Designed miniproteins, single chains, continued (2). Designs and how they scored, part 9

Each design is a single chain, and the fold is of that chain. pLDDT is the mean over its residues in the fold that is shown.

## One batch from the design tools (miniprotein)

Design m4281
Fold by ESMFold2-Fast:
Structure m4281 (fold): chain A 93 residues (1-93)
Amino acid sequence: DKLKEILKKMEEEFEKASPLARRLGAAYGLKQLVENSNVNTEEELLKAWEEAYEAFLRGIEEGRRLEETEGPEAVERKVRELVAEVNELVEKI
């Protein structure tokens, strides 16, 4: 039920956000989930999803703010930086 509620809220926030803000949110969420890859219990899995969801929402808000203050190119640059960080983290797993 909590996972279903998280997914529904993510979908609602995703629909309201710009495409670039969505991409930044997704990149932050993925990074948080990869950092929490050592999950052995259902409780740890739920916590990892809650942290990824919070990172996703923070990323959407950061993306919207960056797009408004610095323009879309700043958001695209931040997405590229996060994708590179995620790739490095995945290589260490």
Scores: mean pLDDT 78

Design m4282
Fold by ESMFold2-Fast:
Structure m4282 (fold): chain A 72 residues (1-72)
Amino acid sequence: MLEEAYELGKNASKEEAEKVRKEREEALARWPALLAEAAATQSEAEVAQLQAQYDGTLALAEAFLKGAEEGK
């Protein structure tokens, strides 16, 4: 849940926040290639499910990072 991710971020160390930031940047860099491969080989329903999972993961990471920035 986004609220829980935000609270975890507020209580996170600088090292934990940097790890989440790096994981988010890596996910953003990898996603266009993964989506292109999925779109070429999988059904529209499977691609939509993958997109929803990706969007959810990014939203959790963003909530965590917002908590870390605001919880100084």
Scores: mean pLDDT 78

Design m4283
Fold by ESMFold2-Fast:
Structure m4283 (fold): chain A 60 residues (1-60)
Amino acid sequence: SELEEEIERVRAGLDGWADVVVAFYESGTTDPARLAAFRAQVAAGRDETVKWFEEKLREK
């Protein structure tokens, strides 16, 4: 549906942003445990943001 297409576009955009944020952090961090924790946190934030946009796009 149109709604699912919009949500997929939002996911793709957020995935791109998450990759940039992780790459920036990785450029300054050599601790693999901290990097793994940061990646997990970014992934969680991305998922939460997708939920917000999904709810917003379902508003009539």
Scores: mean pLDDT 78

Design m4284
Fold by ESMFold2-Fast:
Structure m4284 (fold): chain A 63 residues (1-63)
Amino acid sequence: GGEELARELIAKAIEQQKENPESDPNDLGERVKEELLAAGFSDSFAQTVKSMTVAEVEKLKAE
């Protein structure tokens, strides 16, 4: 379901950040949002997952 896809996309965003440490967390989150919208999920769900992606990427950058 949507939660499984969200976890996959967040993991992919984390991989992208590790490959390019200069990546903007908001850009990575926006890509996750775009993929969820393309898959037919709601804007509210996609925005929530984008926020989660941004937070996880920012946390990784702080380490």
Scores: mean pLDDT 82

Design m4285
Fold by ESMFold2-Fast:
Structure m4285 (fold): chain A 116 residues (1-116)
Amino acid sequence: HHMEELRRRIQAVQDAVGAEATRRGDGGAFNMAVGLIAESALEEGVVLDRETALRFAERVKPAVQAAMDAGVDEAIEALREGLREFVRAYKAGDWEASERTLDEAVARARELIAAH
């Protein structure tokens, strides 16, 4: 089944990244950032390689950490929605839209945290 194979490949990337996050001393925020990116990629039918997933997780991690520290679940949900738009732009090969949508997702999460 195609979706089961995609899920397993995404899980393998998450496991490898999670192991590296543990080795680096990173907390649950980095693992959550990886999970959000992998989940968005799965929903859009995209499989990200380990290097790409790590790079984007590092960019999202500060917003995830701030949301977790503040207890603002709505910021995590806003990140999930914004990351789907980011993955769509990435899938289309639109680098400028990809950068913009990622920055917008992080900015929206920070706005929600600041409002609480």
Scores: mean pLDDT 75

Design m4286
Fold by ESMFold2-Fast:
Structure m4286 (fold): chain A 81 residues (1-81)
Amino acid sequence: SVAERVYESTKKGIEELIAAKASADEIRERVLIAADNALEAVGKEGARAVADAAREVAAKTPDAAIAEALRAAADEVLAKI
């Protein structure tokens, strides 16, 4: 599905930002932008896929600041749909 592709693309994008040593704030901002883009292109299911990807990466990252930023971004996305 398109939502599944959004999920996989978002997860990869977040992992690439972490590998590039992006700040927690930058990662949060990029997730929020991705969610807005997915909402416009796919609808609510696209935004949910972005939030799900952020939560998945948050669960597996050892970086507490990044995990908190990703959970905060996911919560903000879900509150708007």
Scores: mean pLDDT 89

Design m4287
Fold by ESMFold2-Fast:
Structure m4287 (fold): chain A 69 residues (1-69)
Amino acid sequence: MSEEELEREIKRALLDMLVYSATDKETARKILDLIDAGASPEEVRKALLDAGVDEETAEKIVSLYEEIR
């Protein structure tokens, strides 16, 4: 794997961990499914906020998503 691909995988793992830490397992899975489907960062942010994730945590997750898409 390229170094850039490895960094992307590490950022994705960090994103997954943050999502699972911020909400319940079922809601986290639905948000990650949106990410895997290529949803826009705005759509992901809205889904996080709708799920009750705080703005600071949602912003961190969206920032990581933008880095790896």
Scores: mean pLDDT 82

Design m4288
Fold by ESMFold2-Fast:
Parts: sequence; structure tokens; C-alpha cells
Structure m4288 (fold): chain A 74 residues (1-74)
Amino acid sequence: SSDEQQRRLLLGSVRTLRRVVDELHALGKISEAEREELLALLDRAEAAIQAGDLPTAQTLIDEAERRLAELQSR
């Protein structure tokens, strides 16, 4: 179904963003506090996906992506 496809895509985004966050932290490009804040957003996004609240999950993923883009532009 369309919802199953969207859920799969959102879960893929969360997994990709978790790896990016961990890589940036390992390279010293983000602080521990920035890592914790980003991972908390991604944990909330995954919980929203599991609850079937796909609009909330998308909003949280979009916020994490915006924060990562800002950090990578430094």
C-alpha cells in the first residue's frame, strides 16, 4: 500500500541520518550535544513511524535534515 511504501521510505531516511550523525561525530564535526539532539529527533521520528503518525515522522526527519545541512555547511 501507499502507507507501507511511505513507512519504508521514512525508516530508510532515519537509518541513513543516524549513520550520517555518527560519522560526523566520529570526525569531530559535531559536538556530543548536537549528536544527542539529532539522535533524539530520529528516535522520535521512528516512534512516530511505529505509531502510524507518518506526518509527524516526516516533520521530525525534515528538522534533522535541516540541522545536518547547517552543520555540514560550516
Scores: mean pLDDT 89

Design m4289
Fold by ESMFold2-Fast:
Structure m4289 (fold): chain A 90 residues (1-90)
Amino acid sequence: GSALEAAVEELLRLMEEIAEKLEGELKLEAEIDLGLALISYGIGKLTDDPLFAARQVIRIARKLAEKLEGELKEELLRAIEALEAVVAAL
């Protein structure tokens, strides 16, 4: 089963959804962070290193969360914690 892959993809999906809800400079920053997370996920798939992919996506998502406020920040932090729990259970 791809519990780790599913958790990474859910976090990436949420980052995309958050970027779509933002405007201006913060939207651009969120889109850049999403791009970096997607590149890290792709590298993990190409190198068969899913833990590297998960850790890099967590790191990038936490940096995005620091730029956010309110409900979007809380939702992103919950998704990060869910992925961290999956990584810790491995």
Scores: mean pLDDT 87

Design m4290
Fold by ESMFold2-Fast:
Formats: sequence, structure tokens, C-alpha cells
Structure m4290 (fold): chain A 93 residues (1-93)
Amino acid sequence: MTPLAREFALRNAREHIEKAREALKKGDYETAIEHVEGAVRDLEVAGADPELLEKARQHIEEARTALQNGDKETAKEHIERAIELVEEAVERL
């Protein structure tokens, strides 16, 4: 990819990560999930570690299942872990 395309993808991923953390802090778990999914997509474009991105996707799927079951505590734990994984994916780039 071009250096410019990678820079835009990284900038967008960082913005999504920041918004995911703010949504999580507010208890808006669905919005937090959507921003983590956005970060994963941008990081895939940036060429981030596919293993970290797959783990983040798995945690987001588990968070969605927990929310469907009314288990907000489990959803929060999985969203937090997914955020940590996408932050690590940014750091390793």
C-alpha cells in the first residue's frame, strides 16, 4: 500500500479506538463495539497483525452475545479486551 493510505488508515483506527473507549466509559456498549469493528477494518487495511485482529473480532462477537443475554459485565470485559488487542495491533505496526 502507499505510505499515505497507511497513514490515513492508522489515523482512522486511532480515532475509532478513542471513540470506543469513550463509549465504553459511558456504558454505550453497542457504540463501543461498532468503533472497535471500525478500528479492526482500518488496521486490516494498514497491514496489522492478522492474529491480533482475529482475536479482537472474537471478543467483539462474544460481547454481542453477552449483550443479547443481558450480561453487561461480560460484554464490558470482552469490549475492553478487544480495545487492548487493537491498541497492541497499532503499536506493532
Scores: mean pLDDT 88

Design m4291
Fold by ESMFold2-Fast:
Structure m4291 (fold): chain A 89 residues (1-89)
Amino acid sequence: SAVEEDIKKMKEILEKNKLKPDAENILKLVKELDMHPLLVEHVELAEMARAGASLEELKEAIREWGKKNNRPELAERLIEELERAEAEA
């Protein structure tokens, strides 16, 4: 899907530029690359992270978003990227 293609492209750009796959970097790429509209909801999740939301709060919000938008597979991918970024911090 277009959303999954955008996520893959985002990961490739993050890896190439050695950027952490965290919510802040994801937010920047969504804005800079005019990515798929469904990723605009990830902008709100990234703002929650900047406001000091815990990893567990973000994971719950992402899962709820995925369930509400019938995209549980995309939600789990975003959670994996956030967990990876947290582990590397």
Scores: mean pLDDT 63

Design m4292
Fold by ESMFold2-Fast:
Structure m4292 (fold): chain A 86 residues (1-86)
Amino acid sequence: MTERELKIQEAIGALALLKAAADGVYGPEALQKYYEEELKLKEEIGEEKLIELGEEAKRAIEEARENSPSREEFLKALAEFYKKMK
């Protein structure tokens, strides 16, 4: 896997996690559905823009992880960030 391919995969995963959290859904099959939706986003906005959004999403996830003592608070923080992006 190239560094660029890794960044794309990380971006798709991060965005899928944010979207799943915003919808209040956290399970492997639901996450896979959101992952597939974000993979399609790559074709629409291009790799560069996807990587930019992914870096923003990754930063938000790390901030939520550091500041959330529980899984519930972590998921709530991700959901709020996703709403703010729209």
Scores: mean pLDDT 73

Design m4293
Fold by ESMFold2-Fast:
Structure m4293 (fold): chain A 76 residues (1-76)
Amino acid sequence: SSRDALMAQINATVDQISTVVSNQTAPGPASAATVNAQMAPVGDVMMDAYRADQDGADDSFLRDQLARLQDILASV
């Protein structure tokens, strides 16, 4: 379904952001704190998307969440 495709794109975009952020940081506790701070807004958007999907919200809301994730991906 188009909803399943949207959720798949949201998950794929989160995975892409996580990969880019992880690859930009050296291992260590200071780097872990930086990764967590950069991923916090991604986690918030993802949680909003999953909650909306469970609540049967319009696809337009999920497209807006996908666009927000794509903007984050472009900025990292």
Scores: mean pLDDT 83

Design m4294
Fold by ESMFold2-Fast:
Structure m4294 (fold): chain A 60 residues (1-60)
Amino acid sequence: MLILAEALEDMVAKNGEVIKKGDLLLILEENPDGTAVALSSETGKIVEVDKSKIKVLKEY
């Protein structure tokens, strides 16, 4: 399932990429620990984010 989400707050991903509040993220994989692997639409890079810090906009 393809999920479009929005960052609810500024955060730094594990790889050092800065994600800003309002950035659009394409969720690629949801982890059972409450994190998700996402593609940043702003930078085109893969980031790992906390699911509590994102808002789901649309599921395809």
Scores: mean pLDDT 79

Design m4295
Fold by ESMFold2-Fast:
Structure m4295 (fold): chain A 79 residues (1-79)
Amino acid sequence: MKVELTPEEQAEIERMRADFEKAADELYEKLLKQGKSPLEAQIERDIGLAFGEIVLTLFKLDGDLEAARRIYETIVKEF
């Protein structure tokens, strides 16, 4: 189950979420500049965002790996 987080932990989660979003956008731009197709760049960005959400979910669940594994399996089936 998700646990109550300290204000510092909540701020860190929000910072990590924003950081993952920006990193994914930056990766997309970088891949386009390297000559990758928009589709290839979008797939890489989406994979990065999905891994970010897994990390945040694991942090919130305090090691509930079964939930993270189900998410991971779903992502792997798509990519």
Scores: mean pLDDT 68

Design m4296
Fold by ESMFold2-Fast:
Structure m4296 (fold): chain A 67 residues (1-67)
Amino acid sequence: DVDELARAIVRLAERWPELTDEQRDKVIDALAEKTGVPRDFLRELVERVRQEGLTPDEVAELIRKRL
């Protein structure tokens, strides 16, 4: 579900600075395996949420546009 993934990405972005590189890789890998969304795109979405303050609805729109 794109909306569920978008909420997960926003939540992950809030916690991102608190995670080690190993934890970041593990979470991104888990999301990629579950959703089929490319790891690079998931990382891009997290960074955009952090830099631009995107809402879950805006993240969902980006995912739908890419897929």
Scores: mean pLDDT 85

Design m4297
Fold by ESMFold2-Fast:
Structure m4297 (fold): chain A 83 residues (1-83)
Amino acid sequence: MGMDLKEGEPLDPAEIEAFAREAAEEILRLVKERRPDAPQELVERAEALTPVVAAEGAEGMKKMGFGKAMADAVREAIEASKA
């Protein structure tokens, strides 16, 4: 994944936001690539998550209720990819 952090450097809020955005984009990419037939509602929710996660990080993800529902969707997409 495109997420790494150098321990010796000062923690930059912009770097934290970049990591959060990359995580949200990776989830959206998996949904679109592994589940192109995914309901529009799920895709729209993932798209709406990206700016919220970038602005609020983990707190944004909680506000969107993204956790379990999207984790289940990603797991389902991975399993569908194997079948």
Scores: mean pLDDT 55

Design m4298
Fold by ESMFold2-Fast:
Structure m4298 (fold): chain A 125 residues (1-125)
Amino acid sequence: DLVEELRSMTPAEINRLALKHKDDLEKLKEINLALLELLLERGLISEEEYEEMKEKIEKENDITRLQTATGALLAALASEDEKVREVWIRIAFESLEDARKAGRKAAKLLRLLENGEEVSLEKIK
């Protein structure tokens, strides 16, 4: 059970696992679904967001979108700030529509965090 394995791992360890399987479409789907399950079980994502993202991941065949979503979901799981986490969840959703756009938003968010600036969806447009 991948969820059980990830539950015992740090975000850094999960990131190493994802990088090991970066070119494995089915394994990246499993990792993304397990990350969603952890976010749901910890009350960090709503049941509605969980169901929407789960359906998108199960239907996704673009490996770059899945790689980008994995990074965003990991960042959400690692974030202690609710607003920062919410923005990472929105980036994960965007990844499954447009990985390049999501990647640009992630870069903007990381810059805001590095500079100690307030984060919002509006600031990463």
Scores: mean pLDDT 86

Design m4299
Fold by ESMFold2-Fast:
Structure m4299 (fold): chain A 111 residues (1-111)
Amino acid sequence: MAAEEAAGRAVGDAILAHGRTPSEKTPSPLLQGVALRIGGRVISGADAAGEPVMEIARRALEEHNLSAVGGVVELTADGKWEVKGVYVAGENLSEEEIEKIKEEIRKELEE
C-alpha cells in the first residue's frame, strides 16, 4: 500500500509536470497514467504516442487495469533500452501481483 501509493504519486507528479500545457494535444485515454523517464527527460501522453516503449506501457496499463505505469529507461550505446526502474499503481492489487506486473513490463521494455 505505502510503496504503491508513493510510486503512483511519483508517476502522477511526473505526468503533471510534463502535462502542464494541456491546451495543445489531448493524449489518448489509454496513455493517461503512463510516464517514462529517459535520461533527464520525462515522456508521457501524446509526445510519446507511437514510441514502442510507450505502446508496451499502455498495453500493460490496459491489460492489468492499472491506474498508472511509469518507468526509468536509458538508451544504451548499443541502441537497446535498459530498464532502471518500473512503477505500477493499481486498485486492489497485492504486493505480489504488483511485483509480477513490474517484472513483465521490465522484460518487454528490455526487448
Scores: mean pLDDT 54

Design m4300
Fold by ESMFold2-Fast:
Structure m4300 (fold): chain A 111 residues (1-111)
Amino acid sequence: MKVEKDFEFEVKKGEYKLKLTIRNTSAGEATVTVELKDGPEVEVNGRPVKPGDVLFTARLEAGETLEIELDIKVKQDGKLTLRVTAEGPEDVEVEVKAKLYDKNGNLVKEF
């Protein structure tokens, strides 16, 4: 089965750190994909990224937690939308915490 969660951040031009904590709460394995669904021009970990690009993918065992940190450079003010997709052969459920920090370490938004 497949579950999708979208996270929207209002961003200004500048440098940010995104911290994602993803926990597989399913009874079995899940494959998790993080993608840029929509947004202004950005670089992720120094590489240009456009809408539809996959930022990260991993397989998580039942009960496993994954922590990801991404350095995001925003080139224009706008709305940044990230999509977390989880897929598995059985019923899939994941918990996602998303925290965006500015270059000074101040929390901009959390989910």
Scores: mean pLDDT 84

Design m4301
Fold by ESMFold2-Fast:
Structure m4301 (fold): chain A 95 residues (1-95)
Amino acid sequence: GEKKEALEELIEALRRLKEALRSGDEEAIERALQEFERALQRFRDLVLPELPEEKQKRFHELVGRFQEALRRGDREAALEALEELIKFAEELLKE
């Protein structure tokens, strides 16, 4: 359904963003961030409101860690946060 498609799109965007960050290609990173923002918005609109409060909190914590890592230029912390977001989304997809 629409929610499963939003989750799959988010997972794909997160994986592409992880690869782009590892490559250090600024153009690839810019494109992957745009795809991530679109997928993240669909996830927030379609999936996030229906999750238990604990999962909503975990999602906000992980996104916050990723955004803070990017703001500080901490590539390692950003990659760790993306890996945890991927695992989080994959676990939701199994439900």
Scores: mean pLDDT 87

Design m4302
Fold by ESMFold2-Fast:
Structure m4302 (fold): chain A 63 residues (1-63)
Amino acid sequence: LEKEIEELRRKAEEHEKRAKEYVKEAEKNSSDIEKTNKYIGESLRHIGDSIEALLRARKLEEE
């Protein structure tokens, strides 16, 4: 149980790191609208995945 929760938290952290990397890439490419929009989209996907992993971890902690 604890190990499953830890794995979900690690997945959430990895997705957060990837989201931040995509934000930095968007900032670096701010003059290129197409690239910026693509990187923003990827960042939002990783944020969603991170939230989902955290919610699953919290549910396991309550059971």
Scores: mean pLDDT 82

Design m4303
Fold by ESMFold2-Fast:
Structure m4303 (fold): chain A 68 residues (1-68)
Amino acid sequence: SEAARQARKQQAADAATQTAARLVDHGPELALRSGESILDPDTRAAFTQGALAAIRAREEAEARKAAA
């Protein structure tokens, strides 16, 4: 069905986002290199957004610890 096709696209984007977040934990250089190897533009965009979100989440967590 069309709904199943859309769900699979969303799952692929979510997986790319999670992979980017894990790689950012190992360093921005590793994340950048991995992102450059992605040929599909939609997956690359999801990966980049995932990396940026992970960096923000880490900064927010550290700010909360400092404020506590």
Scores: mean pLDDT 76

Design m4304
Fold by ESMFold2-Fast:
Structure m4304 (fold): chain A 111 residues (1-111)
Amino acid sequence: MQLVIQDLKVALEQAKEAKDIDSLPGSTVYHLVRAAVNLVRLRKKLPLATDEEILGSFGLTLKGISVSEYVEALDSLVEAVKLAQKGLSIDEIAEKLSDKDPLLAEILSKL
């Protein structure tokens, strides 16, 4: 859980400085991808992915999760980023996402 909290904190702080979603730096995109994979793994009570698994083998990183689950997690994280770019606080973002993604909302409340 702590790794996902750190990835979301860094990604959301960096996203606030970007003009739009398409201008996000690669480092911010990496933090979002790692957060999405680990968010799905947390829901399924699986071990969190290592940097080696994420960078060296997408097959290992996605093992035990479906493409659909991964895409849904990414969609929720992209929505959080867009809300942060609109100037919403972390608490406001958590409230807006609570129905769509309760686990993500819980993690955001710990930032």
Scores: mean pLDDT 72

Design m4305
Fold by ESMFold2-Fast:
Structure m4305 (fold): chain A 102 residues (1-102)
Amino acid sequence: SEKIKKAEKLFQEAVEGSIEDEEKMRQLFDEAAKLLAEYSAEVIIKDIKEQNPNISDEELETIKEITYRLLYALYQTSMDALLDRLVAEKKKLEEIRKKLEE
């Protein structure tokens, strides 16, 4: 899926980013979370439609909206936690590097 490939690229760029670019890393993680939530919601909705062929378009749209919001919240929370840990570990590595240069 193109959405998965875009999310992977954004995630890689964020992980490879500088500590000085923390806000940029946060934005990249948020964009990846949105793409992953959109893709996951589309897969779930397709499965629901296939299992329930008589479901109305209005009901399906409501389920899609709710599913997207829940998945986005899940992915965003997970990525925020990962970003906090990544930033903390990179700062520790930078302090060790500076001590070795003194």
Scores: mean pLDDT 81

Design m4306
Fold by ESMFold2-Fast:
Structure m4306 (fold): chain A 60 residues (1-60)
Amino acid sequence: MEEAIKAAIEELEKAGNKEGVEALKKFAQSYRDGDAEAMREAAEKAIEAAGLEALKKAVS
């Protein structure tokens, strides 16, 4: 899972998705801490940011 999070962060950085990068970094930290609430919040934010912004970046 940590490898997948790192790969996703790299892709979002290349796409210029700052919100997605921040959300995934927070998700990784919450995963390490075992904080289920923080993980859920970060995952929701990462999905929103990654889906919408990555699509916009690909189109433009």
Scores: mean pLDDT 69

Design m4307
Fold by ESMFold2-Fast:
Structure m4307 (fold): chain A 107 residues (1-107)
Amino acid sequence: MSFEEKKKKIIELMEKVIEIAKDAPKEVVEMLKKALEDLKNASDDIEEFYEVVLKALSAISTAMNALSPEKQEELIKIAEEIKKIVDEAFKANGLEPPDIPALEPPR
């Protein structure tokens, strides 16, 4: 899969996060939409794109505090898929995959 295809897949996964979180408070939804726009506007440089992905994962983690346990589990699964795509992108460019922290459900 090309970098362009991987970037598109991460954008699609982030759109799914927004749909899952659509009934969250407006401020949470706006934060997620900003992360999506930042992803769409990110450069095709893998390291710069990775920094934007880290910010998106942080936004997902924050959004989980406003959601039901069932929706939190769905967001964790999407975050793990995003991490897998990032790992594959780094490996495809001959780079060591970054150690991205796991998202934990809020207590």
Scores: mean pLDDT 79

Design m4308
Fold by ESMFold2-Fast:
Structure m4308 (fold): chain A 74 residues (1-74)
Amino acid sequence: SEWERQLAIARELAEERIRELGQVAEVEEVRALIGEEFTRRLLAIAGAPQAYKEGKISEEFYEKLLAEQRALSA
C-alpha cells in the first residue's frame, strides 16, 4: 500500500542514520524489549522528518504519522 511504502522509506532513512552513528546494537536491544513491529514504527517516526525534507514522503503521510506519534505518547 502507499502507507506501507512511505513507512518503509522513513524507516530506511532512520536505519541508515543509526548505522552512521554506530548504534545498531542499541536498536537491536530495543527491538528485543518492545518487539519488531513497534520498533519499525518508532524507526519510521524517527526517519520521517528527514524523508519529508528530502521530498521522499508526502505532507499528508507526514502529518498522519505525527498524529500517530502523539497518540502513542498519550
Scores: mean pLDDT 79

Design m4309
Fold by ESMFold2-Fast:
Structure m4309 (fold): chain A 60 residues (1-60)
Amino acid sequence: MKEELLKKIKELYEKNKVDYKFDPEATIRAIEAALKEGITDFSTPLAKEIYNLVKEEKEK
């Protein structure tokens, strides 16, 4: 499950051609930490997509 999440995030970054290379694992951890603090307002559309993927893992 988590590996599929990482794969989806990687493809999302590649499709968006971001200027800087994100580490999918680090991105997941950052969003997870934000969710634990009740933060759901992300600065980029890409982060919002990743939030949805992380939310599904959290829901389990």
Scores: mean pLDDT 64

Design m4310
Fold by ESMFold2-Fast:
Parts: C-alpha cells; structure tokens; sequence
Structure m4310 (fold): chain A 79 residues (1-79)
C-alpha cells in the first residue's frame, strides 16, 4: 500500500532529523563552551560545522536564522 511505503519513508526521515537535531544541539553547546574557555578559533570551527549541518537539516533560510542565534550566544559567552 502507498500509505505503508510513505509511513516507512517518513519514519526513516524523522529518525534522521532527530539525530541531526541532537548533533546540532551538541555542536552549539561545544561552541559556547569553547568561547567561554577563550578558545575562539575552536568556537569558530564548531560554528562552521553547525552552519553546514543546519543548512542540510532545515534549509538555508532557517539555518541562517539559527546560526545568528548561536553567534549571539557566543558573543555573550566571550564577555
């Protein structure tokens, strides 16, 4: 049945999206922690990786918005 095939594809896509969302949260936390520790180069590299994963998971527009939020958190952590 078409519904069965669609449900299987949707379940797989949902699992992959959840994995990506967990990785996004982890990268964001690591970037903020690196900034707090004064490891600005490491924080920048983690932000780059975060931007790539955000674009792949949510698309370019949403990724840019979320990346700007992460950058704001890092700027606060640097103080």
Amino acid sequence: RLEQSLAALEAEAERRREEDERAIEELRREAVEAARAGELRKAAQLLSALGILLAATYGEGEAEKRLKEAIAEIEEAKK
Scores: mean pLDDT 79

Design m4311
Fold by ESMFold2-Fast:
Structure m4311 (fold): chain A 79 residues (1-79)
Amino acid sequence: SHMAERLERSRLVARIIGLIFRMGDPSLSDAERQALEDEIRALLRRLGLDDAQIDAAMAQARAQAAVLAATFREIAARQ
């Protein structure tokens, strides 16, 4: 049903958003960042995105994570 499909998509989107937020943690190692990126890519593929769409979405996710990391560092520096 459309409702079951919408609920599944909403759950996948919520998980992706949570992972992007975690990518903003400035304490993460390169290996931990790569693991988060791999999980986001897998979830985007489950949403039906093709490789080009996934690459574009990952570029956006990395940009958002970088802004979050910079913001967290600025907040920490002001305390």
Scores: mean pLDDT 85

Design m4312
Fold by ESMFold2-Fast:
Structure m4312 (fold): chain A 91 residues (1-91)
Amino acid sequence: DLAEHARRLGIPRALISDLRRRLTPETFQLLLQKAEILGMSAAQLREQADVVLYTADKLIEIGKDFALRNLEKARERGAQLAIEQIERDLA
């Protein structure tokens, strides 16, 4: 269990729970492996996790903005198939 391994590294349970809720299991595993390889403290791992979480949230925001802009352009051009596809992807 990745959470048990993280606890053995001295990582607070609250941070483990937050990371497991917000990150994919694969991303969480990679973050823990990086922490082990670099000998990161719990504080350093928290900083790195905050960056990863911010980046994930920002990528979702950017993706939504691009989809909305593409939808606006498709509507302006009357591209019905493109409109339907983008609306489906945003749902």
Scores: mean pLDDT 68

Design m4313
Fold by ESMFold2-Fast:
Order: C-alpha cells, then sequence, then structure tokens
Structure m4313 (fold): chain A 71 residues (1-71)
C-alpha cells in the first residue's frame, strides 16, 4: 500500500541519516533529509507509488554501501 511504502522510505532514510552522521558526513545527512521530505511531500500530493518505490530502491542501495563502510 501507499502508506506501507511511505513508512518504509521513512525508516530507511532515518537509518541512512544515522549512519551518515556516525561517519561524520553531516552535510550528506542534511541533504538526504531534505530530499526525503521533498519526495514524501510530492508522493502525498500525487499518490505516486513508483516515486516511492524508486526512492526506496536508491536508499536501500545507499544503506548497503554505508553498512560496509562501518563493518
Amino acid sequence: SHDALVERLRALSERVVALLEELGRTDEAKQLRRTTEYILAQAEQTRDMDLLKDAIATTEQKLAQLEKELA
């Protein structure tokens, strides 16, 4: 559902932001927060599930990369 995709994107973005902050990449963390807020606002207005799915896929890829950097 749309709400499930919204929740998934929020959870993924918060995790990526936390990892970026842990790595000292604070400007990237701020940029990701702004981008996620923009995407969520756009998706709420349009109900565009493909926008959410694309954002989730991109954020999951970033999460995987950052988890390797912290291992």
Scores: mean pLDDT 85

Design m4314
Fold by ESMFold2-Fast:
Formats: C-alpha cells, sequence, structure tokens
Structure m4314 (fold): chain A 81 residues (1-81)
C-alpha cells in the first residue's frame, strides 16, 4: 500500500537524520583539521619541503572527500519531504 511505502521512507529519513546529527561534531572537527592543514601547507611551502607538502595535499584531498560526503548527506536530509 502507499501508506506502508510512505512509512518506510519516513523511517529511512529518520535514520539518515539521526546519523547526520550524531556526525555533525565530526564534520566540525574535520573542518578544523582542514584549516590546520592549510596553515601547514603555507609553512611547508615557504620552507621548500616538497615531501611534507605532498603528504599534506593528500590529507587535504581525504578531508575534502569526507566534507563533501557530509554536505551531500545533509542536503539530502534537509531537502527531504
Amino acid sequence: SAEAKKEEMIARLRELEEKYMNEKEKEEKRKELGRLIEEGIKVVEEKGDEESLAYLRKLRELLDDTEATYRLLAERILEAQ
């Protein structure tokens, strides 16, 4: 029935909302780490340490992927009816 499908969808949305709420602090900490990495990149680039620069850029890519995932999840939850 249509009502049963609607209830299933609502349950799924609540699961996603709960996960988003529980992971909001993790997103904030990820953003904080991103700022520290950007500051580190500037310092390391000025010192000419190419090995550390390459490492920090890889860490930035990993954090960007995580942030993008959290952003997409939040957008889907907020846009859900």
Scores: mean pLDDT 65

